Designed miniproteins, single chains, continued (2). Designs and how they scored, part 29

Each design is a single chain, and the fold is of that chain. pLDDT is the mean over its residues in the fold that is shown.

## One batch from the design tools (miniprotein)

Design m4981
Fold by ESMFold2-Fast:
Structure m4981 (fold): chain A 82 residues (1-82)
Amino acid sequence: MEVREFEVEVTANDEEEAAKAVGDALRPSLSPEAVELAREGVRGAASFVFSRHEAPVKLRIRVTVRVGPDGVLVEVEVEVLP
């Protein structure tokens, strides 16, 4: 199993901006499938943040990519920064 970790800081007005920023940062390092899974994860996690916080929000986004025999698993953690 291969495990890779990435950290991206972004100031975004909505979950789509956050997802795009992470996708752009990861595109040189990951397969297109892993990039799209990361974007979906960020969109979901950031949507919850933007439902509770006034935009713009500064975020630290950690993406963990695990590649195994059954495919690719992506985990996303989103932290709101001061």
Scores: mean pLDDT 83

Design m4982
Fold by ESMFold2-Fast:
Structure m4982 (fold): chain A 99 residues (1-99)
Amino acid sequence: SEAEELLKKGEQYLEKGNFDEALEYYRKALEIARENGDKRLEAEALANIGKVYEKQGNYLEAARYYVEAGNLYASIGDAEGARESYQNAIAALKKAREQ
């Protein structure tokens, strides 16, 4: 899908450290996933946005996006996706306390 292709482009930019471009592609993927009612891709896009903020050292924003992703995974019965997202949020909050 177009949203899946945009997620892949975002990942490519994230690996290069081009955080602004990664966010642009992940936000486009998020918008398309929401338009299509694709809750799984919506959660994946939110988790990837959280990962960008985490790599930027913005741990509070990272935690917010990870929580939103976890809530979406939980809403569609994806217990593993929810747990992983919440664990990422907790880890980000711990790093925020160390700043």
Scores: mean pLDDT 91

Design m4983
Fold by ESMFold2-Fast:
Structure m4983 (fold): chain A 85 residues (1-85)
Amino acid sequence: MKEELSEKYRFIQKRIETVSESFLQEVQKKFESMSEEEAKKYTEELLKVSSKNEQDAVRLIYAASLGLEEFEKEVERLYEEYKKE
């Protein structure tokens, strides 16, 4: 991972550190058992009932499940969003 991307990801992790580890583990396990279509629907439903920090964490986990390029795009998007706050 490029140093710049690693620093951006670390910044995002500090912002979402209040998200429970049990929540993150449950979401990750579900994505590992799901098809890409099922994971997308699950993400959309989960975002409706989640806090802002949980939504950001779920989007990162979903992007990671799609591959490195999608993960890097989501890290960049969240980093830009958080810098504007």
Scores: mean pLDDT 76

Design m4984
Fold by ESMFold2-Fast:
Formats: C-alpha cells, structure tokens, sequence
Structure m4984 (fold): chain A 73 residues (1-73)
C-alpha cells in the first residue's frame, strides 16, 4: 500500500531528525518493501537510508519526505 509506505516514510523522517537512526532505518526498510512497485520511491528511500548511515539525519529526513510525496502521487 503506497499510502502506508508514505506514512512510514514521514514517520522515519521524524525519527531521523530526532537522532533515532535505528528506528528511522527500520521504518525506511518497511516502506521500501511496501513501495517496491512505485517508480522512484524505492531509490529515494534507499538514498535516505544511505544518508542515515552517513550520520546525516536532516538529509535523510528530506529524502524520506520526497519519497512520501512520490508515494502520494
């Protein structure tokens, strides 16, 4: 469900900004599984995960929010 994936991506963005990268990563992984058939969403979510692994919470949050917008189109 693309709508559920969008909600998870937005929740991940909130956790990323709060510095809870472990929870943000879990939510992004779930969002990718739900969004795998939506063009552009899986790659954008994967980019958000890469930014989290680099320690860039704000960059990750912005990418997760972008993915949520793609999923809501």
Amino acid sequence: DAARAAELAREAARYAREGNFEKALELLEEAIELAKDVPGAPVTLAMAMIELKRGNGEAAARLAERAARILEE
Scores: mean pLDDT 86

Design m4985
Fold by ESMFold2-Fast:
Structure m4985 (fold): chain A 55 residues (1-55)
Amino acid sequence: PSKGTPFSEEELREIVKRYGRAPDLSEVIDLLGGGPNIHYASNTQKGLKEVYKEL
């Protein structure tokens, strides 16, 4: 399921591997490019944390 984020599960895994941890909210906002996409920030961070825990 999409979980209200523009990133796929594969993209979330790539981001977590790149950071070596779950990114914080500020880093997620930067990844989304700011602006209207910040509405996805909370759901994107939750997805990243879930992926990090399962890695």
Scores: mean pLDDT 77

Design m4986
Fold by ESMFold2-Fast:
Structure m4986 (fold): chain A 110 residues (1-110)
Amino acid sequence: LPPLVVLSNEEFRELYERAKEIIESSDDLEEITEKLIELIEENPEYAFAIAVIFVAELRKAGWSDEEIERVVERLVEHLRELGWSDEEVEAVRAMMRSEELIERVIKTIS
């Protein structure tokens, strides 16, 4: 598994602002998920950070747990299509479902 990259405050803020722009630009979970995948493809070293930031911002934006879970499962499926291993994909899912990590991100962006 790729290690969790420690982001600088500036790198974190840049990724957060991009995630926020994507989520605020669309009311369609499919479009949001496609843009999330594109962002990860452009920045694969930050995949775990991007995934968690997206879940945190979706919660902050008022999306339901059921809607967020659909984004998680669609991202996981597309990562498999991109050639990610089952172990790497499950690690991304686990990070996106980590309440402690999501709450930490929300506190940082609030």
Scores: mean pLDDT 77

Design m4987
Fold by ESMFold2-Fast:
Structure m4987 (fold): chain A 93 residues (1-93)
Amino acid sequence: LVKYEITDDPILNYYNVADVIGRATSDEFAKLPLDEKIKRAQATLTYLQQAYPLLPKSMQKQLKPELQKLVETIETELGDQGKDLVQQLRKFL
């Protein structure tokens, strides 16, 4: 069900979270059809809800700029359709 496994290794979990955010903020993401952008954004949120709280506080702090970029990307690329996703993502900030 999850593309990335949630492991007991916080370093691996950190890189998986960073990769998931990076894919959702990429130029490739910006070129997708709107329906695919919504699906990927929803999948990204679902993964973050499961994986992000398991990270040490120091690693969460390091990811805040990437999470801010993700929020800005979703606002820009999805507009009104991204409002709920943005609200949920802001809970991590």
Scores: mean pLDDT 80

Design m4988
Fold by ESMFold2-Fast:
Structure m4988 (fold): chain A 64 residues (1-64)
Amino acid sequence: MSPEERRRQAIEEAREIAEEAKAAGVTPSVEQIAEILRAEAERHGVRLSPEEIREAARRIYEEL
């Protein structure tokens, strides 16, 4: 699996977790989504810059 594929998977899983939280009645903040994304990036063995994490977290939040 390429580093780009691992990055996409980390972002997709973070989005899925955020959607799950919203479905449970608690809409996560951008900061909470960033924390989820950091954890997923670590699980997938990818390094995302703080800037990349903030940008992805904002996009996920806007799509909720």
Scores: mean pLDDT 82

Design m4989
Fold by ESMFold2-Fast:
Structure m4989 (fold): chain A 65 residues (1-65)
Amino acid sequence: AEVEEFKKELAELQKELGIKLDKEYMNGMLKALEKANWNKGAKDAILKALRENPVPGDGTVDDLK
């Protein structure tokens, strides 16, 4: 199912980037994707955004420098 596939992609991305996403943040992304009917464009955009701008779920908060 789409949920399981996305969770697997997130797990792989977290390993590649060396980050940990907060459960609340992950749940928010899942809800957004559910509202978008699991649109591939929305899913790809979220994964791309995480890869380009890692979420401060593991203590990273600076995006300006």
Scores: mean pLDDT 67

Design m4990
Fold by ESMFold2-Fast:
Structure m4990 (fold): chain A 87 residues (1-87)
Amino acid sequence: SVLSDEEVEKIVKTLEELLNEAIKNKDKQAVMWVLQMGVHILSKLTKEQRELFAPKLLEMIEKAKEEFPELSEIFDELTKKVEEILK
C-alpha cells in the first residue's frame, strides 16, 4: 500500500465529513460517490489497514441506508463488495 496508517485515518475522517454534508444536502449522487470512493480505497489498502477502515465504511453505508431507504438495494451491494474485499 502507498498509504500510511495516519493517511488512512485522515481519509476516513474526510469521507465521514463528506458523507455527513451530502446527507445534510439530501444529495443522493454525492452519497453514492463518497461510499463508492470508500470501497475503492479499501480495495487498495493492506490487510491491517482494511481492519481499521472497513468497520467505519460499513457504519457509513448503514447510516446512508437509514437516510435513503429507497437506495437500500444499492447500499446492500456496496456492503457485499466490502465483505468480498475482506476475504
Scores: mean pLDDT 86

Design m4991
Fold by ESMFold2-Fast:
Structure m4991 (fold): chain A 67 residues (1-67)
Amino acid sequence: GELRERIKERIREKLPHLSDEQIEKAIEVLEERGLDITPEELAELTGLSKEDAAKILLIYRQEVLLS
């Protein structure tokens, strides 16, 4: 959907070093686990750094909760 594409675009803008595959995997985990996931859990499930996972989680929460 459009929301998913918007989230992907914002993640690419803020974290340009991440591949589309890494971004897609992170969004998939967030869609399955919901907003209660911690940055540490997201990092463990995706192989991302805790810092990058935290940034992705903030973007996801902002887009989902402000929609």
Scores: mean pLDDT 84

Design m4992
Fold by ESMFold2-Fast:
Structure m4992 (fold): chain A 64 residues (1-64)
Amino acid sequence: GPLGESPLSDIKVPKSLLDRFIAGEISLGELIKEINENKEDLPDSELVTMSGFELLDFADEHAP
């Protein structure tokens, strides 16, 4: 619905996870799982801020 939905919800993703996904070491499901489980305070230099849509586009572009 138009109320309460944020289409631009930003997700902080560890760069190491993105690199591992590009390398084929983890699946999209593992990437999402690690993002949800990684609640540790990582420095901003190790994080990429992206929307859920940008994450899905990234995964689609880099999927084997």
Scores: mean pLDDT 68

Design m4993
Fold by ESMFold2-Fast:
Structure m4993 (fold): chain A 81 residues (1-81)
Amino acid sequence: SMKELLEQAEKKIRGTKGKSKEEQVKTLEEVYEMVKPYLSPEEQARLEELLERAKTGDEKEVEEAFKGMIHILLERVEKEE
């Protein structure tokens, strides 16, 4: 379910706290691949944009990608309920 995916995503993201930018980006990629089949094309495009900015940007863009990813997943869970 989407709730289970959100819980897995939050767990993976929390596990990268204090780790390198490379490890954080890898976790973002793993989370994106996990949720991609359940997302609309618009949600996929938003997450891909955030992921690309995290890969090419600074630590701030990684933080924004984490926030954006969790926000999109939370909105998706709310729509299922």
Scores: mean pLDDT 77

Design m4994
Fold by ESMFold2-Fast:
Structure m4994 (fold): chain A 89 residues (1-89)
Amino acid sequence: SMKELIERIGEIDPELAELMQAVADDVEAAQAAGSISPVQLASASITMAGVVFEAELRRRKEKTPEAEELYRLASELGQMLKEKMQATL
């Protein structure tokens, strides 16, 4: 579930987990409303891309199991959020 992925990200990087939680909250609110505005879509997409980018930089620089796991979790969550946003369009 998205909640489990966010909790696992938070064990490695609480700030990236907080950013992803904000995106998840916005996506869930858009799904409940039955619509996503262009500004909401752009904001969520930029934040999600930024989190995955930061995780990739950490993976390349640190070369630790923790950084590799962070990248894997962030990428998986990013894909799930992208699919939910596309389903809301």
Scores: mean pLDDT 86

Design m4995
Fold by ESMFold2-Fast:
Structure m4995 (fold): chain A 100 residues (1-100)
Amino acid sequence: EREERVARAERERERALAEARALLEPHLSPAQLEAVLAEFDAGARRLIEAARAGASEGELAALGTGAVLRLIGLLLDYGAPAEVIEAVGRLMLRVADAAI
């Protein structure tokens, strides 16, 4: 059901944000950390809102990919390690998968 998918995605967003904070905190300044988490939250919220509006699986996958690319760009600019960038990308894909 759509409502169940939205609720699942909202729970996954909360877990993913907490995991992203833990992963990024050793590698970023406080200001960089908050900027990345704000971008992550914005991307996740766009996915959840699209799912609530009845977006297709393809549309949700495209939004998820776009969110991952924006996060990769920001994390590369901040000099985050490749393994951390990959882990944060996987967390965003988990939110997208939960919305499908």
Scores: mean pLDDT 88

Design m4996
Fold by ESMFold2-Fast:
Structure m4996 (fold): chain A 58 residues (1-58)
Amino acid sequence: SAAAEEALARFIEREGLDPAAAAELRATYEEQGMDVADIERMARVVENGRKARAEAAA
């Protein structure tokens, strides 16, 4: 859906993915038929992982 593609584009930009990583993620999106909820769950997992790494590094 348009909403899912927009959410994916925002995720790619927010994470600063290079073109190769962005292309791989878009291929995964197309293959798995991810919706907005799937993309939001992925973003939450990444954010939680980043917080955990920052806490461990402190």
Scores: mean pLDDT 76

Design m4997
Fold by ESMFold2-Fast:
Structure m4997 (fold): chain A 106 residues (1-106)
Amino acid sequence: SLLEELRRQLSLALGQAATLYESLKENLEKGVPESVVEDARRALELLEEALRLVTEQGEAAIPEVLGQLQEALELLRRVDRELGGAAQGAVEQTQKAIALAQQLLA
């Protein structure tokens, strides 16, 4: 189902965002701006909440989840710009999750 595809896609986006956040935390003392680390952390939290809501509420959560994914995408795009493409994987997986959520609302 599209809902199962969305859960799978959210798990992939979450994995990419988590890997990005851990990498940025390790490099904070090497001159990565704290604001970039915070943007990645906030995006990770939004993706975690989106996956939780879809898992607990199913299709009823999709309008709220879509809003969370759009916010996460904007944060990840800011991180990607600041880091010269290092967040591209997280951006792409989040865009795919948004497309699936939009299909579920149609």
Scores: mean pLDDT 89

Design m4998
Fold by ESMFold2-Fast:
Structure m4998 (fold): chain A 97 residues (1-97)
Amino acid sequence: SMENEKERLMTILKARMLALAADIQLALEKDSSVSAEEREEIINIMNKVTTAKTVDEALEYLDKLIEKLKSLNLSDQAARVEELKAYAEEVREEIEK
């Protein structure tokens, strides 16, 4: 059913964010140039993606995460989040059909 498919796609999106969150947190802990406050802000944004009720809400927080990571010169992490955003856009297109 369309309802089951939408739920499945959102579950995959959130699972992919959780996997990326672990890698991003490890990268942040290794980078002494990133403050504790900036790390907390990034963790909070990632949590908002995983608790998003809609794909549009998830996309808004993915955009904020990409901008924040780029501002901290974390280009590799930003690129990985951009790949997740591309998947989220595909989920939105499928849900809108």
Scores: mean pLDDT 83

Design m4999
Fold by ESMFold2-Fast:
Structure m4999 (fold): chain A 63 residues (1-63)
Amino acid sequence: SDEILDKLNEKLAKYVEALEEGNYEKVEEIKKEIIDFLLNEQKNEEAAEEFKKGLEEEKEILK
C-alpha cells in the first residue's frame, strides 16, 4: 500500500529532521505519531517495539 508507506516515510523524515535539530519536544511528538501509526494503520506491533527501543537509545545520546 503505497499511500500508507508514503505517510510513514513522511513521518520518519520529520522525525529525522527533529533529531538533527536537537529538538527533543518535537521528537517526542513525532515519536507518538509514528508509534500510533505503526500500531493502528500497519498493525505492526514488532516494528512499534523496535522503534521504541531506538528512541530510548537516541534519548540517552541526545541528552
Scores: mean pLDDT 71

Design m5000
Fold by ESMFold2-Fast:
Structure m5000 (fold): chain A 106 residues (1-106)
Amino acid sequence: FVPGSASISGRHGDIEYSLSVEVDEETGIRTVTSTTVDKKKGITTTLTITIRRDADDVYTLLGVRLETVDYKKKETTVRSLSPNQRARTSEELEELAQQALDELLK
């Protein structure tokens, strides 16, 4: 563990998942990475959410990136959005991130 970072991992059946948060204190950028490994399908999905803490309690959602690696098909698919939208609460930030993820999954 590096100061300003945290990680959680788990497993359910054939699914392994991990969540990590990195904080860059110099830039105010926080990177949230969620990785899901489906061993039965041979698919790894990585979701990366990048947020910046601006002055006061204002956050900007800088980017959402979804990478899917299909090991059996030897295919890698990358989709990303750069919303650059401001949130003033954690609830608003979560809603903006969910909206971006929903758009990437359509």
Scores: mean pLDDT 77

Design m5001
Fold by ESMFold2-Fast:
Structure m5001 (fold): chain A 93 residues (1-93)
Amino acid sequence: SKEKMKELLEKLAKEAGLSEEDARKIAEESVKVAEELIKKGYHPEEVARKAIKTALEKAKELNPDEEILDKLQELLGKALDELIKLAKELKES
């Protein structure tokens, strides 16, 4: 569901070194984009990839620390398959 995707994105942002507040903002923006793309009929893989891109763009706005951003990119890349699964569940809801 939407909540599971939000929780995963918040967890990964916190693991990268972002604050709880910034992690929440990143997850909320990414999930909003994912929901909009699902309504437009996008495939779950494309939705997951766009959610990752949105998370990274939002993180760059909130935090200029290159080490944190590099870690977030790595963690989001490793989570792609789980994000695809969550996007599929969101589309089937």
Scores: mean pLDDT 86

Design m5002
Fold by ESMFold2-Fast:
Structure m5002 (fold): chain A 65 residues (1-65)
Amino acid sequence: MSEEELERMLDGAELALKTMYDMGYSVETIKKMRDLFVKRMESINPEQGKRARERLDKFIEELEA
């Protein structure tokens, strides 16, 4: 996966998680969706999976603030 493809996927994941939050899904459900996305990314590329986890974890923390 290219750097551009990873950034596009992460932007899409952030938008999806924000949409779920805005729709009233629990933070616990959003964190489960994050975990599924990250596990899928790690199975393809472990380094990109690590970056996805860090970015999405920070994004969810900001949503909770």
Scores: mean pLDDT 81

Design m5003
Fold by ESMFold2-Fast:
Structure m5003 (fold): chain A 70 residues (1-70)
Amino acid sequence: SHMEKKIKELEEKAEELRKKAKEYWDRAVELSRTLGPEERGRVAAEGAKADELQDEADRLLEEAKRLRES
């Protein structure tokens, strides 16, 4: 039961991080449509933050998978 609870907590945290990543990604997409080429750095920064959050979510899901297989 302890491992099942930990797995669920990891999966729930990963879902929240994916929601945040989507918010940053959607903002990057919107900025890419409205900003000129001189402002590509701002778009890249929002996209990089989305990637970081997605990577963290993927790491949590990998940990959850390892716990299920252990």
Scores: mean pLDDT 84

Design m5004
Fold by ESMFold2-Fast:
Structure m5004 (fold): chain A 55 residues (1-55)
Amino acid sequence: SEKSKELAKKFEEILAEYGKQYAALEEKNGAISGEEGLELGEKFAAKVQKAIAEF
C-alpha cells in the first residue's frame, strides 16, 4: 500500500515534469510539432509503464 502511494505520487510528479518540458520546448521552438510531442509523450509513458510493471 505504501509503495503504491509512493508510485502514485511519483507519477503525478512525472506528469507535471512532462508538462513543464513540453512548455519549455514550445517556448524554445515557437511551437512543438506533433512529432516532438509524440516522442516526449512516448518517452514519459514508457517510463511510467515500466515502473508500474516492475512494481
Scores: mean pLDDT 75

Design m5005
Fold by ESMFold2-Fast:
Structure m5005 (fold): chain A 79 residues (1-79)
Amino acid sequence: MPLATEEELERALERFESTPLGDVEEALKKLREDPAVEEFAKRFYLLLSERRPELLKKYKPEDIVARAVRIWELLRAER
């Protein structure tokens, strides 16, 4: 499967604060086990830091990454 598209990253940014945090430990586990999830989370974090830097001050890095993983799962379920 190709890496996440820029459109998927923009949708993730729009959904960030409306996405429930969920199980942070489970999300971090998926990040470690799936290279596609890790790449998405890294790209999302960079986009968030450029477009919404205030959110990096509001949320812990682990919470940002966990929400990114949840958004990635939701975007995949919508396909």
Scores: mean pLDDT 76

Design m5006
Fold by ESMFold2-Fast:
Structure m5006 (fold): chain A 108 residues (1-108)
Amino acid sequence: SDVEEALKRLKENLAEGEKNGLLTEAARRALEAQIEALEKLLETEDEEEAFRITKEAALEMADALGETAEENREKLLKTLEELWAENRKEGILAVNVAVATLRAARAL
């Protein structure tokens, strides 16, 4: 599963960063938010719930990375809604869309 592989990589990156002392507080919070969201997404087969988890995680990652402008947050949510609408399917495809949107949010 793409989600399981992403989760494993993120947990390894968090542990390595903490061990080496090279992880900024912003990066740590963003990674923790992403990890928590992916763990919840692995347990979720409901498309609406998966979208809710993804939106909440994206906003939390934006906050952690210092994006406080409401306009940019609205653009992020609109992008997530558009990506979700294009790929709305139950099960694994909804989860794959969520992973892609979380990666996009992290790029802020």
Scores: mean pLDDT 72

Design m5007
Fold by ESMFold2-Fast:
Structure m5007 (fold): chain A 93 residues (1-93)
Amino acid sequence: SAVEELEKAYKEFKEAYEGALELIKKKGDIKEVEEYVKRAEESFLRIGEIVSEHGEELAGLPEEVREFLQRFGKIGLEKLEELKKKLEEYKKE
């Protein structure tokens, strides 16, 4: 279902985002950080695809779930942009 696909994509986004941040803090390999950032971006884009393709199905969800999706759209984009900036700064070290 669209809900199951969203849950999977959110989990993948969170794990990739947190993994990238931990590697940056530990001064890990730049290529590994880039792989995590790429996974976070791909997961975020996948969430957007699911929302676009299943808009009618998702519109039928409880208000609290719809509000969560709206908040994640904004917060997720902000977090992804912050992560990309941190990667750019990390590459300059």
Scores: mean pLDDT 80

Design m5008
Fold by ESMFold2-Fast:
Structure m5008 (fold): chain A 110 residues (1-110)
Amino acid sequence: SELEELVADLVERTKVAIKDLKKALEENDIDAALLVLEQTIGLHRHYAEQLEKLGAEELAERERELVEELEKIVEEMKTASEEKQKELIEESIELLEEHKKWLEEKLAEL
């Protein structure tokens, strides 16, 4: 179904974001991590709108919740120390991994 294809694509894009954030963290590249987070926020916001149009209200709401949490992390990073910025990147990776797992569980039900 169109919904199944959309959720499957979202899972794959979330995996890429996790990989890119882990690489940025390993390389101590805070600017690269911020760029990945900003791109991820925009992507999940777009998918929330598409999911809502397909009547997938629970999936759309979960995407909006993720966007809100990631936006809070990005804002906190702007004034944080380098040590705290790395902790916030690790927190964003954990949030995305939990979200990916939830999406995979929902995809299995479709």
Scores: mean pLDDT 91

Design m5009
Fold by ESMFold2-Fast:
Structure m5009 (fold): chain A 95 residues (1-95)
Amino acid sequence: TQSASASAKVTAKNGHTVTVDVKAVLNDDGTVTFTVTATDEATGESVSKTVTVSASEKSATVIVYVPSLNTTIVVKVDFEVTADGLKIKVEAKEL
């Protein structure tokens, strides 16, 4: 199983820092599963979402609502499946 991980940080409107952790797994069926975890660093509360897309795609977008901040984080994952493994790049923004 090929996997990759990357992280990004977002400063929310309330001044809290949200850490966005992305784990990507290349599945044997030719899909990639992304697990996105958004953590409010001030409270330690986290929310996770999973999205599965075809490995033929080049990006996935995951929208995560963070209840402790009453805000929505938009996470874009750019990815590439190479002979040497799965590569990802993560960008996160508050909506």
Scores: mean pLDDT 83

Design m5010
Fold by ESMFold2-Fast:
Structure m5010 (fold): chain A 63 residues (1-63)
Amino acid sequence: MVYTFVIPADKYDPEKLDRKKIEELGGRIVGVFYESPDKVRITVEVPEDKIEEVKKLLEEMFA
């Protein structure tokens, strides 16, 4: 499944995006782009049973 996580641009740091942790859950980052100057969109493909774990992981990365 595809899940999109949107965060404020001031909270986004490419160095904090741990792609390896997402891949360990069977996920894959499809894209990261600025939806607007103040918002970043992170799109991830994940197994259906891992969506909640990936959501929590992304929230913790950019807390």
Scores: mean pLDDT 79

Design m5011
Fold by ESMFold2-Fast:
Structure m5011 (fold): chain A 98 residues (1-98)
Amino acid sequence: SMIEKLIKELIDALKGVTEEQLEEALSYATHPFAKEFLRALVEGNVEEAKKIFESITDPNALFKLYVIFKLLPKYYTKSPAELLRDLAVTLNVIFAES
């Protein structure tokens, strides 16, 4: 599925994230599902991340995630830590609209 493909690409982009960087990003993720999703991505758990994401009722969730991951990196190189932080902030909005 397109969701599974995007999750796998996010997991790959987040390789090399340290435990300290994950803990920092989790401080920006106020929604419980956002925290669980970020942890699943960093741990490389595709099935868990997919299940959490499929619980979102926001019809624009895929588009919002696509923008931060695919469009923003075209303008500058993001480190895995910077991408993780941006995801934490974006996921709060996505889950809040669910």
Scores: mean pLDDT 75

Design m5012
Fold by ESMFold2-Fast:
Structure m5012 (fold): chain A 88 residues (1-88)
Amino acid sequence: SLEEQLKKIEEAIRKTVGDEAERLGLTPLFLDYAMALTGFEFDPSLPPEEQRARLEAGLLEKLGVDTIDEARKKIAEMLNVPLEFLKR
C-alpha cells in the first residue's frame, strides 16, 4: 500500500536525517525532499531554530510560496502523498 511504501521510505531516510528532522520538528520525508530541492547543508554550529529558518527560507523561494504550510501542501501534491505524511 501507499502507507506501507511511505513508511519504509521514511524509515530509510530516518536512518540518515532522522535526528536532524526531530530537532527541527519536521518529518524525515519532508526534510529529505526539502534538502534535495534547495541544496541545503546543515551547519552544526547553528541552533535548530536558525537551521530550520534557513531551510524554510530556501524552500519558500524555490517553490514560490509565502508560508511553510503552503510549501507542505505543494510538496504533498508533487509527491502525490497525503498532506498528513508531511505534518507532525
Scores: mean pLDDT 75

Design m5013
Fold by ESMFold2-Fast:
Structure m5013 (fold): chain A 100 residues (1-100)
Amino acid sequence: SPVEKLRELFEKIKETMKQLAEALEAGDLEKAEELAKKMVELMKELGELMEKANVDPKLQTELVEKFFKVMNAAENKDLEAFKKEAEEFEETMEKVIEEL
């Protein structure tokens, strides 16, 4: 089902964000760049799945805006901002699942 595919993709995104936080904390910039690229790929896949699952356009917009905040914090190497924005992104992903 599209809902099960969204749940699986959300788990991959959460795991990738966790790994990215660990790479940033360790100062492993090469791994952080690799994981950031993976996040962009996962977000593209997420957009396609949300469209197919008829997710509320307002929630789609909110999720995209929060994604850019996560990625901006990662680019700035701001670990505290990254953790905060990642938590808010995860909360928005849960809202998407609950409203399906």
Scores: mean pLDDT 86

Design m5014
Fold by ESMFold2-Fast:
Structure m5014 (fold): chain A 87 residues (1-87)
Amino acid sequence: SEEAEKLLENAKRVLEAAEEAVKKGKATVAEAVGLAIAAIGVEWEAEHLLEHGTGLSEEDIEKLKEAKELAKRALKLALEAMKNAVG
């Protein structure tokens, strides 16, 4: 429960940062790469917990699936910010 909650919180933070990077157009290539790596990390951790986690409640599964989807969105935005930074 606590792990699923923290991962969802992390996913929301990474998504917010990626959205701001695109909106403000000031992200460097290094910053955009960092956001992409963070998003990948959250997605992979959520998938690992969904595949190998024991004793997960239905609520935990729902939070992990949401974290995974938010992380996928964050990755797409981070890649867009990276493309914008390189021209």
Scores: mean pLDDT 86

